# Designs tried in a protein design run: designed miniproteins, single chains, continued (3). Part 4

Each design is a single chain, and the fold is of that chain. pLDDT is the mean over its residues in the fold that is shown.

## One batch from the design tools (miniprotein)

Design m8114
Fold by ESMFold2-Fast:
Structure m8114 (fold): chain A 55 residues (1-55)
Amino acid sequence: SMEQRLKDLIRQLRESLAAGDYETAVALQMEIQALIAANKINADELEELIREVEG
């Protein structure tokens, strides 16, 4: 699902940031932003997905 793909990307972003891999983090942020825009994901939905990844 799109939600699962987005959660996977958010997890990878979190891992890249923790590892100090900022080049990968930037690429992942760009992909995440593109998916958010393409799928009209609102701020509340995004916040929920982030909480699920962080929890």
Scores: mean pLDDT 82

Design m8115
Fold by ESMFold2-Fast:
Structure m8115 (fold): chain A 80 residues (1-80)
Amino acid sequence: EKEKAIEALKEAKKIVETLPDSPAVRNALSLLDAAIEKLEKGEITPEAAYRVLRAVVNTLRALDPEAAKKIEEIIEKYKK
């Protein structure tokens, strides 16, 4: 549901905000903020929001594998 997807995006954003500043981190934060706003307005589906979370995981996997894993766990927790 929409509320679960919003919570997943917000939890992922909290993790990304703990990472050292870099272009990859700034891009991830921008994607997450845009997805939260669009999902709250009904402009995207919850499925599209989870695709954004997967894109963030892929972006962060080489930079911080542990942060990427935590975001994957968030996806699994909320997508059920």
Scores: mean pLDDT 83

Design m8116
Fold by ESMFold2-Fast:
Structure m8116 (fold): chain A 57 residues (1-57)
Amino acid sequence: NTVIQNFLAKDPQERRNFLAAPAKNEAEAQALSQALRDLGEVELAELFEKVSAAAVD
Protein backbone atom coordinates (compact mmCIF):
# COMPACT_ATOMS: atom_id res chain seq x y z
CA ASN A 1 0.00 0.00 0.00
CA THR A 2 1.61 3.23 -1.26
CA VAL A 3 -0.05 5.38 1.44
CA ILE A 4 1.46 3.25 4.23
CA GLN A 5 4.92 3.20 2.60
CA ASN A 6 4.89 7.00 2.16
CA PHE A 7 3.71 7.39 5.77
CA LEU A 8 6.57 5.21 7.09
CA ALA A 9 9.08 7.33 5.12
CA LYS A 10 7.98 10.52 6.95
CA ASP A 11 9.79 11.96 9.97
CA PRO A 12 7.97 11.86 13.36
CA GLN A 13 6.60 15.42 13.07
CA GLU A 14 5.30 14.85 9.53
CA ARG A 15 3.70 11.56 10.67
CA ARG A 16 1.86 13.36 13.50
CA ASN A 17 0.64 16.09 11.13
CA PHE A 18 -0.53 13.47 8.59
CA LEU A 19 -2.47 11.59 11.28
CA ALA A 20 -4.25 14.78 12.44
CA ALA A 21 -6.32 14.58 9.24
CA PRO A 22 -9.12 11.96 9.06
CA ALA A 23 -8.70 9.01 6.70
CA LYS A 24 -10.42 9.31 3.31
CA ASN A 25 -12.08 5.89 3.63
CA GLU A 26 -12.61 3.14 6.23
CA ALA A 27 -10.23 0.63 4.59
CA GLU A 28 -7.38 3.20 4.66
CA ALA A 29 -8.17 4.02 8.30
CA GLN A 30 -8.06 0.32 9.28
CA ALA A 31 -4.81 -0.30 7.37
CA LEU A 32 -3.03 2.74 8.86
CA SER A 33 -4.28 2.04 12.41
CA GLN A 34 -3.07 -1.57 12.21
CA ALA A 35 0.31 -0.54 10.73
CA LEU A 36 0.83 1.98 13.56
CA ARG A 37 0.03 -0.63 16.21
CA ASP A 38 2.39 -3.12 14.52
CA LEU A 39 5.15 -0.46 14.75
CA GLY A 40 4.46 0.04 18.48
CA GLU A 41 3.07 3.53 17.81
CA VAL A 42 -0.03 2.85 19.94
CA GLU A 43 -0.47 6.52 20.96
CA LEU A 44 -0.44 7.64 17.31
CA ALA A 45 -2.83 4.82 16.36
CA GLU A 46 -5.26 5.95 19.09
CA LEU A 47 -4.99 9.60 17.97
CA PHE A 48 -5.66 8.64 14.33
CA GLU A 49 -8.62 6.41 15.29
CA LYS A 50 -10.11 9.25 17.40
CA VAL A 51 -9.73 11.83 14.59
CA SER A 52 -11.23 9.43 12.00
CA ALA A 53 -14.17 8.53 14.29
CA ALA A 54 -14.92 12.22 14.98
CA ALA A 55 -15.02 12.93 11.22
CA VAL A 56 -17.74 10.26 10.73
CA ASP A 57 -19.85 11.59 13.61
Scores: mean pLDDT 67

Design m8117
Fold by ESMFold2-Fast:
Structure m8117 (fold): chain A 86 residues (1-86)
Amino acid sequence: SEEEKAKKEADEALQRLWEAVRSGDVPTAREAAEKFVEAVKKLKDEKLKSRYIMTLGLLAAAADFLGHTEVAEILRQAALEVSKSL
């Protein structure tokens, strides 16, 4: 289904965001965040959207802990954009 495709796209983008959190790679974080937000906006499951927002918050905290502040800011902005689709 389109919903299952969107979930897969969101999960793949989350994997890339996790890699960007680990490395501090700002261009990768920006590209993956854009793809993640696009995928999540296609989802109809509001509970799943809320879980993704929580996950972005945790990743942002992890990025801040690692000193990757710009990656953390990108993740927080992505969470705000996803929240607009609830």
Scores: mean pLDDT 87

Design m8118
Fold by ESMFold2-Fast:
Structure m8118 (fold): chain A 72 residues (1-72)
Amino acid sequence: MSLDVARIRWALQLADGDGDGYVSREDFRAVLRAFGIDFSEEEVEALLREVDHDGDGRLDYRALVALLERRL
């Protein structure tokens, strides 16, 4: 895991206030912006569709970290 991906995992874990392992789409976008990850809105939406199959807005942050690890 890259240093940036490890820090992103930490930030997503902090955004998971309920401790249920899920974050919102807004929290994910905010974390990407905070770390200067230059994904287009279309690229972010593509990642979100891979994780949020149910369309309920609940994103498994472990799955998000795994996707980012492959891309970073």
Scores: mean pLDDT 72

Design m8119
Fold by ESMFold2-Fast:
Formats: C-alpha cells, sequence, structure tokens
Structure m8119 (fold): chain A 55 residues (1-55)
C-alpha cells in the first residue's frame, strides 16, 4: 500500500527532526535516556495519529 509507505516515510522524516531536539533537552536538563525515549515516543504517537486523520 503506497499510502502506508508514504506515511511511514513522513513519520521517519519527522522523527529524525525530533530526535536532535529531544537529545538537546535530555542533555540540557540532564534527563535519563529512559525519559528521553518516553518523550520521543509520545511525540511520534501524536504525529502518527495526526497523519492517520489526514487520510
Amino acid sequence: NEKKEKLRDELNEKSNEIGPEVQEKVQKEKLSDEEGQEISLKIIDELEEELKKKL
């Protein structure tokens, strides 16, 4: 399904942009890796839901 592949590509591109921002927050606030992962997953889940609504 081309639509599913396009959504995955867009999600991957956006998660790549978010990754550096999350890492900067983790280093600046000295958060744990686990806390950084939770923030990343939350953002990714929100993006995935928004992309699904556009379909």
Scores: mean pLDDT 71

Design m8120
Fold by ESMFold2-Fast:
Structure m8120 (fold): chain A 68 residues (1-68)
Amino acid sequence: SPETQRVVDELGALVQGLLDALRAGDYERARELVKRIEELLREHDVPESVREGARLVVEFARERIEQA
């Protein structure tokens, strides 16, 4: 649906922003983006492959933040 595509596009943008924040060492921004990604995944149905991909990136981000 158009609504699903919009959510998928927003998740993609947030994931890219999260990776950029981690590369920059901006852990405050990374925490904010993790929260936003998790909120979208809780509120919306997305294809399982998209959900799994976002979950893996969030797990990677949490590990990096915890090590900092």
Scores: mean pLDDT 86

Design m8121
Fold by ESMFold2-Fast:
Structure m8121 (fold): chain A 59 residues (1-59)
Amino acid sequence: NAAVEAGRQEIRAITDDVVARLDAASKEYEAQGNTEKSKALRARADAVRAGGDAQIAAL
């Protein structure tokens, strides 16, 4: 189904964008020596990825 495939691509693109932004912020905090904030942002990126994968699986 083309509509389902389009939905998967959209969820993937949004998930990738959010994860990339969180990863960039995590690296900035790591460079500043803020290890706890860096780890928290990394964990959030992992959670966003898992959520996106679950949404795609539910389609």
Scores: mean pLDDT 87

Design m8123
Fold by ESMFold2-Fast:
Structure m8123 (fold): chain A 87 residues (1-87)
Amino acid sequence: SAQDELVARIEEVIRETAAASTDPALVADLERLAAYLRTLASDAQLSPAQILTIVRWLLRELAARHPEHAALLEATLARIEEVVRET
């Protein structure tokens, strides 16, 4: 579905961010975020705007927990916003 494709693209951006990080705590949190988004794709039908709202909130929580990575997480959110706009 279009939702499954959108979630897969967002998951890819999150996994690329994890691969670029050397911080195991951030990598673990990003992998949990990716797993959670996969669950949303399976269990709920959400609009692109609703998915973006959830992802933005979750990335803000990660930035609060990892302030040293705030710039990386902000860049990740910008990439995700572009993916949602292209859908």
Scores: mean pLDDT 83

Design m8124
Fold by ESMFold2-Fast:
Structure m8124 (fold): chain A 82 residues (1-82)
Amino acid sequence: KGVEYLQEGKFEEAIKEFEEEIKKDPNDWRAYLYLGLAYLGQGKFEEAIEAFEKYLELASEDDPRRKDAEDEIKKIKEYLKK
């Protein structure tokens, strides 16, 4: 499954699995979060930001991972300034 691929650094396989999850449930905010992490792992920074922003759009205001996603977007933007 996608999370296992992500943990193993198999980002291309992880992306494919999360895309399939989103295809089955377009409101799967969790899949967008993991898709963002997989893109980040591949160095696809713009795609990672877009996925994290979609997660923030769909996820509940009280989801504990929102702060982490916002912090990742900030870090990615710092990398893109180099």
Scores: mean pLDDT 81

Design m8126
Fold by ESMFold2-Fast:
Structure m8126 (fold): chain A 92 residues (1-92)
Amino acid sequence: IAKYYQKKYGVSEETAEAIAEAEIAVSLALMLLGIQRAAGERDPEVEKLVEEAVRKLEEAKKAAAEGNDEEAKKYAKEAIRKAEEAIRLALA
C-alpha cells in the first residue's frame, strides 16, 4: 500500500506509509458512520470527526502532490488521529 503513494508522489517511505494508514483509517470511520446512519444511531460528534478526517486526508494528498513531504506527513497523521477518535466513539 505505501509503495503506491511513494511511487505516485515521490514522497518518503514514512510519509507514504502515513498516507496509506490515513486512507485505511478514514475508510473504516466512513464505514462505521454509514452503519450508524443505517441503524438510526446518528452521532453529531462522530460525523464531525469523520468530516475533519476526510478533509485532513485530502490536504495530505494535496501536499504530497506538491512535493511537500513534511506537510503531507503532518496532515496524514492528523487524519489518522481524527479517524481513530471517530472509530472509538462509534464503537463506544
Scores: mean pLDDT 82

Design m8127
Fold by ESMFold2-Fast:
Structure m8127 (fold): chain A 82 residues (1-82)
Amino acid sequence: MSKEEKIEKANELIEEGRKYSSQGDYEKAAELYKEARDLLSEALGKDHPLVIHTTKALAEAYENAGDLEEAKKLREEADKLE
């Protein structure tokens, strides 16, 4: 998969994750945001603003799903990269 293909796929996953989040399916939203973050990290690097932003969306999804420890770890990771 090319860099451009990874970014395109990640954007599709983020949009799908937003739809699940709006429906209250935060576990599914977290799965989609995690896959998107991993693809963006591979394509753009860990410290890229899009990776940081997606990591924050993932943290919020985990918090809303009740996974408070995982949410905390992801927020701390994002904060270190800003």
Scores: mean pLDDT 85

Design m8128
Fold by ESMFold2-Fast:
Structure m8128 (fold): chain A 68 residues (1-68)
Amino acid sequence: DALVRIAEIAAAAGMSSEQIEELIEALQNKDLEKFKELAKGLSDEALREIAKLVPEEAKKVIEEVIKE
């Protein structure tokens, strides 16, 4: 399950349980603005791993965050 793996990566990167729930909900609801806000708190390494597990539109958001 990709969402379970994303939650594990975010937890390992130091994200709180509350923030992880918001991240998963943003992905499920296709809320790319909320996803981008939460993604800014993650390391580039965690973002690269999550990028492999998300739809293309969310992957583009991750690439923008890494470049900033």
Scores: mean pLDDT 83

Design m8129
Fold by ESMFold2-Fast:
Structure m8129 (fold): chain A 62 residues (1-62)
Amino acid sequence: MIEELKKKIEELEKKRDTLRDQMVAAAQAGDVERVRQLSAELEKIDTELFKLKEEYEKLVQQ
């Protein structure tokens, strides 16, 4: 369970990083609409990551 949770977190972190890079590029290009779209996707991923990291911390607490 812990190992599966860690893998899921790592997958979402990679996806988040890709979306962040796209959002930074859009922001640098002045594409405000694209930034808004990517920001919404990042919010969903950040929410799920926060939840999964909270579960992970509870499972590994000493």
Scores: mean pLDDT 82

Design m8130
Fold by ESMFold2-Fast:
Structure m8130 (fold): chain A 107 residues (1-107)
Amino acid sequence: MSEEVEKLRQEYEKYKAEFDRLKAETERLIGEVRARYDQLVADPSKADEAARYRAAIDFAENLLKKGEEYRKQAEQSTDPKEQLEFYRKAVAYYKGALEAARVALER
């Protein structure tokens, strides 16, 4: 392979591995946010906090949906450059979802 094609393949494999790690961690943290939300909705005195958690869940789930759409486009593409671009976008959306979940759990 040319050096350029080999570099694209290495970056693709790196982003794919990062995506797999981010997916596992993001799903874990969103699970924790959902569990906390369920506890908060049981207490009427915490309605405002529950609303904040719900907003964070909705926001994170929208980002996950977009990330998964880009991951599917990467898997369906046969062009290494296009695959890399789609995985890069998928990783960015999953990082956004992870950050949203993390921030919700911290405050």
Scores: mean pLDDT 83

Design m8131
Fold by ESMFold2-Fast:
Structure m8131 (fold): chain A 64 residues (1-64)
Amino acid sequence: STEELIERLVNGLRAMFDAGMSLESLRAMAAAELEALRPHLSPEDYARLQAAVEATLAELEREA
């Protein structure tokens, strides 16, 4: 489901940040994953996933 996909991607970003991955690398990886997923999601689900990823990256930037 889209909910489970959002949860997995958000948790993955947080785990990689905690493991020492840079915000620059996390942004590049997130952008690549979003692009790969775009054809497999509805426009509404894609927008929701993108918003969740952007919110997570903004939160991690504040914690850096």
Scores: mean pLDDT 85

Design m8132
Fold by ESMFold2-Fast:
Structure m8132 (fold): chain A 57 residues (1-57)
Amino acid sequence: DKFKEALKKLIEQIDAGIPPTDIDPSLFPEEVKKELGKMAKEGKSLEELKKLLEKYI
């Protein structure tokens, strides 16, 4: 599942203290993209982003 592999890669980047880059948004369901966009707009922390992504593994 390309989506789960992309999620694991993003979580690994966050754990390394690196902001996630090179995200292919087409791999993500619309619900997840919507939440990610909302978090980015609101300036949420990387820890909060990680918690959101972990819900989808």
Scores: mean pLDDT 71

Design m8133
Fold by ESMFold2-Fast:
Structure m8133 (fold): chain A 60 residues (1-60)
Amino acid sequence: MSEDEKSAYDFVKDLAARLSEKELAEVRELLRELLKERASEELFKKYEAIIDEAEAEARA
């Protein structure tokens, strides 16, 4: 989990720096659907929090 979390954080941070707010919203929705189908609600919420943190930091 820690390595996967770091990978997800770095990936989203890079995307947040390169993509527009609209494009990021689309990626987030796609990721939400994929994680919801393949993972538990708890794991999804954890990744969503990581995405929110990475996006906020990249846009600060």
Scores: mean pLDDT 69

Design m8134
Fold by ESMFold2-Fast:
Structure m8134 (fold): chain A 92 residues (1-92)
Amino acid sequence: GEIAKEGAKYAAEGAEKAGAKAKAEAKGNTVTITASQTSPGAGMGLLSGAVAAELNGADATVTSSGDTFTATIVGPSDELAGKGAKEVGAAA
């Protein structure tokens, strides 16, 4: 929903501010964040944010290939999906 879309935008902006190239998409209560050209520091930030999102009630999975990280955040609600995405962006 709308809160997940807002969180997706924030997450992409946070990753980009950390020096990565980022895209984020929201569909229902699912936010997918793809960060490429990610420094090791930014990658660890994204992982830490995904862990924080999971501890706060979202389901978060992260995959990596080289310098590209993909985080998928599934919230039990639109609000929790958006909050989880914002936590990933803030940690990047």
Scores: mean pLDDT 79

Design m8135
Fold by ESMFold2-Fast:
Structure m8135 (fold): chain A 58 residues (1-58)
Amino acid sequence: KEEAKKKLLEAIGKTLALIGDRFEKELKGTLTEEEEKKIDEEIKKNLEEIKEAEEKLK
């Protein structure tokens, strides 16, 4: 049970870090289209992992 919660928190933390990095780069005007696509794909993957981990906790 604790292992699943730890993985969920880690996945959430990684997702928030990616969102924050994307937002900062966008504000600075340094976000390239290629980098944006890569970050968006990683965010989507992490969100799917979060959903799966959350379902296992129910």
Scores: mean pLDDT 77

Design m8136
Fold by ESMFold2-Fast:
Formats: C-alpha cells, structure tokens, sequence
Structure m8136 (fold): chain A 93 residues (1-93)
C-alpha cells in the first residue's frame, strides 16, 4: 500500500467507527440530541465524500454538543458514545 492509500484507509476506518458510535447513540436518543446527531452524521458523510476538513470539524463540534446535551439530560451512555465518535473524528483532522 502507498502512504496515501494507508492515510485514506485510516481516515475511512476512523469515520466508520465514529458513525457506528453515532448510530448506536441515535437509536437510544430523542429530541434535541437525536437532531444534533443526525446533523453530525450528515457532515461526517460529506467529509467521506469530499475530503473537506470543515465538514469533519462541523461533525466534531455537533457530536460534542450532542454529548453535552445528553450529559445534562442524565444520559451518560449516550454522552460517552458521542464523545467517542468525536475523538475518532478528531484523529483524522
């Protein structure tokens, strides 16, 4: 594998794992948290399609915001999944 292929594979794998955590959180979430997660997933999907780091930064910000809202609602499990998604996405920025 070339260095470029390794970097692309790492990026795709990290985003895929972030999306898995986001979808697990979304399945348990409702209201504002679900809306924020849906928006974050769309930005993460755009990042995979375009490679635009601004899309990744927007997704990261939305996952962290959703995690904070979930934590304030007492949904620590959802908050942990969303923070894990944010951390995985941060690794590819």
Amino acid sequence: MSEEERERLFRETAVALALMNAYLAKKQASGEVKKLVDEAIEHAARFIRTGDPEEARRALELFRKASEVAKKQGNDDIARLLESAARLLEEVL
Scores: mean pLDDT 84

Design m8137
Fold by ESMFold2-Fast:
Structure m8137 (fold): chain A 74 residues (1-74)
Amino acid sequence: MLEEAERKYKEGLEYEKQGKYEEAARLFSQAAALFLEAGDREKAAEAYQNLAKVYEKLGDFKSAAKARALAEEL
């Protein structure tokens, strides 16, 4: 699980650099869920923070706020 979460997270960062924010959001969301399953709350919070940033780039401020709240709860 942790190795898969790390791969999804790195893929998300790559798509973010390419400006592919919808794909980056999907990958960060999947990475956060996998990090939580692995018990890595710190990395899950980091994935949610990047998810929020990407949602802001897409103009989806409601989803960005939810992602930030999830990161802060960890």
Scores: mean pLDDT 87

Design m8138
Fold by ESMFold2-Fast:
Parts: C-alpha cells; structure tokens; sequence
Structure m8138 (fold): chain A 88 residues (1-88)
C-alpha cells in the first residue's frame, strides 16, 4: 500500500545561496525514521514563493533526505515542503 507523507516547512532545514540572474540554489534537509526511508519510492520538493527550475532528491539509508533545487525566486522568502511516497 502506498502512503503519502508530507514534511512541513518546520520539519525541513533550508539552506542555499543566491545565483546569478535572480535564481537561488535551495538545499532542503530532513530526517525520517530509517524504516520510513527504506520504503520511500519517491520524494519531491515543493516551494512556495518561487518556481522550481530543477531538483534532485537523495534519500539516505539512515533516514536523511537531502533535496537540491534551483528556484526562480530572487527576492522572496521560500517556504519548502518535502512530499514522500512510501510503499509498505
């Protein structure tokens, strides 16, 4: 059975840097239980306050999730959410 888990902005640590031409690099880090990480079939970063141009998400076996994205949002505070699909 597939289940969707949403990690709120409060559960996600956000870093990154400003890029040229009004773009930003966003790094989002979250921690989930190892049993959840082992069953993740997809993970997606969403942002409020910007448009995602590219993203990559890595799920580590220890339950650490690292998402990296390039976002078109030069002057706005970004609110980020990680959505996980888990299959048991």
Amino acid sequence: MKKTITLTPEQVEVGGRRLPNGKREVTATAKVPKEVAENIVSATLTVEGGRILSQEVEVKEDGTIVARAVVDAPDRQLRVTLTLEVEF
Scores: mean pLDDT 77

Design m8139
Fold by ESMFold2-Fast:
Structure m8139 (fold): chain A 60 residues (1-60)
Amino acid sequence: SPEALRAEIERLRKEFEEYQKKVDELIKTADPETAERLKKFLEDSKKRYDRLIEELEAQA
């Protein structure tokens, strides 16, 4: 149902937001090289979440 798809999209958005907050905290206390790697992993993770959300939105 459209309502179930919207609920799943909201869940994914919250999940990524929590993940981003945790990674951002790690970046603040990390070495410059580690911080750069963490930023890249966060960017790659965001792209995967954005694609999944976009796919679900297309079905809603």
Scores: mean pLDDT 84

Design m8140
Fold by ESMFold2-Fast:
Structure m8140 (fold): chain A 96 residues (1-96)
Amino acid sequence: SALEKAREAAELALKAAVEAAKVANKEALPLAIAGALRAAGALFNAELGKARAAARDALAAAELALEAARLAGNERGVRLAEEAIRLAEEALREAE
């Protein structure tokens, strides 16, 4: 359960980062890239069965993606990132 939620959160954070990047906003782009890289790390930790590490990385990725989406003015990206944050926080609670 915690591992599945962490993986879902990481996938949503990656989608949010990609949506932010599509706007071609120079201010948002570095944060979108950072969010995408952190989401990749979360997915890697999830594949290794490291639920807590995956959830922490997914939360960090989602927070970066949220900031990027807000700077890009991308409502879809904001919504995806907010859902990713919720799932990552639930995964962290279940992993501890």
Scores: mean pLDDT 87

Design m8141
Fold by ESMFold2-Fast:
Parts: sequence; C-alpha cells; structure tokens
Structure m8141 (fold): chain A 77 residues (1-77)
Amino acid sequence: SMEEELKKRAEELLEEAKRLEEEAKSMKEVMEEKVKYAEETSSKEAAEKARKAGEEKIKELEEKAKKALEEAKKLLE
C-alpha cells in the first residue's frame, strides 16, 4: 500500500539522517585534532583556517541530515 511505502521511505531517510549526524560527530573530532596539531606545529592562522574548513564540512553534513529529517516528517504526516 501507499502508506507502507511511505513508512519504508521515511525509515530510510531517518537512517540516512542518523548516519550523517554520526559523520558530523566524527568530523568534529577530526577537526579538533587538526586544530590542536596546527596550534602546536604551525600558527594561530593555520589553526583558524583548519577550524573554518572543518566547521564548513560539519555544517554541510548537518544540513543534509536536517533535510532528510524534514523529508521523513512530511512522509509520516
């Protein structure tokens, strides 16, 4: 039925959102390690650049997760 197909699609979107959130969390850890390394071995400017690049990537992942959640909510309505 249509309802069963919509529920299955919503579940797939929820799993995708969870995966993207996990990737964002992992990226935050990698970013913090890179920032620390840059602070210890390079310059404050290098550390700021590393943080900005990491934050941009994390934001992209979080926005993708948000869109997947919004699509899932629409299918469950």
Scores: mean pLDDT 85

Design m8142
Fold by ESMFold2-Fast:
Structure m8142 (fold): chain A 71 residues (1-71)
Amino acid sequence: VMEELRRETELSRRARELLKEGLRLAKEGKYEEAIEKFEEAIRLAEEAGDELTAALARMALSVTKLEKERK
């Protein structure tokens, strides 16, 4: 139980790290790289059960794809 909790915490932390990295890349106009980071963040957040981070990453992914298409 405690080992599973620690694993989920680490995955959640990594997912948040990837989300922040993707947001930075999107701000720099590096949309393809940002999309990759958001997709990784979604996978890790879902595995961790971190619904908030998964939702934020999905939203960021959608916005970034829209921006890439309009550019």
Scores: mean pLDDT 82

Design m8143
Fold by ESMFold2-Fast:
Structure m8143 (fold): chain A 68 residues (1-68)
Amino acid sequence: LDVVTYNTLIDGYCKLGRVDEAEKVFGKMKENGCEPDEVTANILLDGYLKAGNLEEASKVLALMSKLA
């Protein structure tokens, strides 16, 4: 699986409100040596914001800042 496939799965779970499942897919992405990119970070940020998890959203914003 590549970054695009993982990003699609994470985005799908986030849109369903299943942020817990999105986190599991993100974990598998890293375990398989597939590096998260800016698109991955943006999808997770959107998912956490929709879930109302501001603490996790803040962590993603910090990650995005380090990628820039």
Scores: mean pLDDT 76

Design m8144
Fold by ESMFold2-Fast:
Structure m8144 (fold): chain A 74 residues (1-74)
Amino acid sequence: SIDEAERKAVGIYLETSDYLEANRENLSDEEVEKIIEETAKRIREVYLEAGVPEEEAEKIAKKVKDQLLAWWKS
């Protein structure tokens, strides 16, 4: 269901943000960007599996990527 997909996506987001924060001093910007990109890709797949149209899943993934990058640079 979409509700289960949202819960799973939130879990993926929190795992990634926690990992990045815990390893802030040890990660290069290139490594962070790669991790954020893989996270957005995982979230996109979660929504696609739940039956969300490809365009909508891609928009959600882009929003997650933009949000994580903005947070990391703040």
Scores: mean pLDDT 87

Design m8146
Fold by ESMFold2-Fast:
Structure m8146 (fold): chain A 81 residues (1-81)
Amino acid sequence: SIAASEPSPEELLEAGEEAIRKAAELREVDPVLAAALEVAALLLGALARLAGHEELLEELARKAREAGLEDLAEILERAAR
């Protein structure tokens, strides 16, 4: 079925963590690309919530905070509620 082609929770988490890591690395070098990667992480979090995996939003928020992306972490934490 088409539902079987949707990304797994693990794939969503890995993609979100990678986007957060790259955003943190690029924040002072390429702020536009860093902002785009933060938006990508937020969209992956939204997709996880729609799929019923609110726990992934909490994990992504934790990774964002560890990376120093406090505003993104706060948005993801609010979305998890």
Scores: mean pLDDT 79

Design m8147
Fold by ESMFold2-Fast:
Structure m8147 (fold): chain A 69 residues (1-69)
Amino acid sequence: GLEEVRRLMREGVEKAISLPDEEEADRTLAEAIQRAVDLGRKHGLPLEEIDRLVREAVAEYDRLRAEKA
């Protein structure tokens, strides 16, 4: 359910931010987000909840990347 989607988003951000190459990191995050969205849709989560989780994950990734620059 919701917790699995949230976990995949968090793990995706953590994996992407650990990568030294920015293009690889961006691709890794995009793939993790897509997998989490697909899982959320399969579990019948509301679209607004999925959208919120995606926005939160992207914002967190951008914040962490800025801090490492």
Scores: mean pLDDT 82

Design m8148
Fold by ESMFold2-Fast:
Structure m8148 (fold): chain A 56 residues (1-56)
Amino acid sequence: MRYRIVDVSAAPALRAAGYREGDVVTGAEIARVLGLGLSGSTVARLAEREGVLERL
């Protein structure tokens, strides 16, 4: 599953890792960067809800 980053300011860890708005990422990649100890699909769903990611 792929996602587009739409608001990196709402996720400072993504910005610190070098990601920008418009980047295409996977749920596993987001879970690795955010380090929440959750599955990639769970982290991606939470980030979509917070307006950080858009599902492609």
Scores: mean pLDDT 76

Design m8149
Fold by ESMFold2-Fast:
Structure m8149 (fold): chain A 58 residues (1-58)
Amino acid sequence: SAEGVLKGLEEAIASGNVATARVAVREARRVLAEMGLEPVPEDTSPEEALRRLREILE
């Protein structure tokens, strides 16, 4: 679910693990695309991806 991806992204940021953060950003981008929203760039920071996902989920 989108909420699950949001939580995963928050945990990835907290972990400080670059590989985990990249996977979480990829999942966030997929969810945003499935919702028909403007594409988020591949090089988007985990923090920016989290902000965008929070804006949509309220």
Scores: mean pLDDT 78

Design m8150
Fold by ESMFold2-Fast:
Structure m8150 (fold): chain A 73 residues (1-73)
Amino acid sequence: MVRSLFEKYQEAMSKLSDKEREEYLSKITQAANEKDFERLKEILTEALKKAGMSDKEAEELATQLAELYLKVL
């Protein structure tokens, strides 16, 4: 399950330009270091939508990734 979730995230991020990916990764790292779940979810949702995911798909994946990132990473 975790592997499949991470694979979906990596595939989505690969659709962004290198510059966009670096900008989002920087924001994600900052939010994760601050343990700000809402901010992390917001940034992940924005990045996934930018990568072409629907609002619902982006929010669902972002929520799961934010929980995983703050609890196990």
Scores: mean pLDDT 77

Design m8151
Fold by ESMFold2-Fast:
Parts: C-alpha cells; sequence; structure tokens
Structure m8151 (fold): chain A 60 residues (1-60)
C-alpha cells in the first residue's frame, strides 16, 4: 500500500482533491482529519503518480 497526505488550510482544495480521488481512484481509502486528507492506494506506478500530483496541486 502507498499512503499520501494532502494538507491545506483551504477546505475547497481538500474537497477538490477528494472529488478527484473518488472519481479516479474509487478503491482508495480516504481519511479526512481537519486540514488533512490521508489517501491509501495499491502500490502501482499510476496510483503513486496521481497521488503525488494531487499532493503537489492541492497541498499548501
Amino acid sequence: MYTAEIVSSDVRKLIGAVLIIIGDLPEAEIKIEGDKVTVTVENNPENIALLEELKKEFSD
């Protein structure tokens, strides 16, 4: 399993990230804790690349 954290004080960024994850990674485990979204997916290069891009785009 691969886990990434998206941290933002802007709740709209967190919502945007969650909506993309639900659409593109429906099997992902998502945990929302205040200003942080933790996402866990299978260890494949495409899932890892997508989570890294989302982390760069939506994290502060």
Scores: mean pLDDT 80

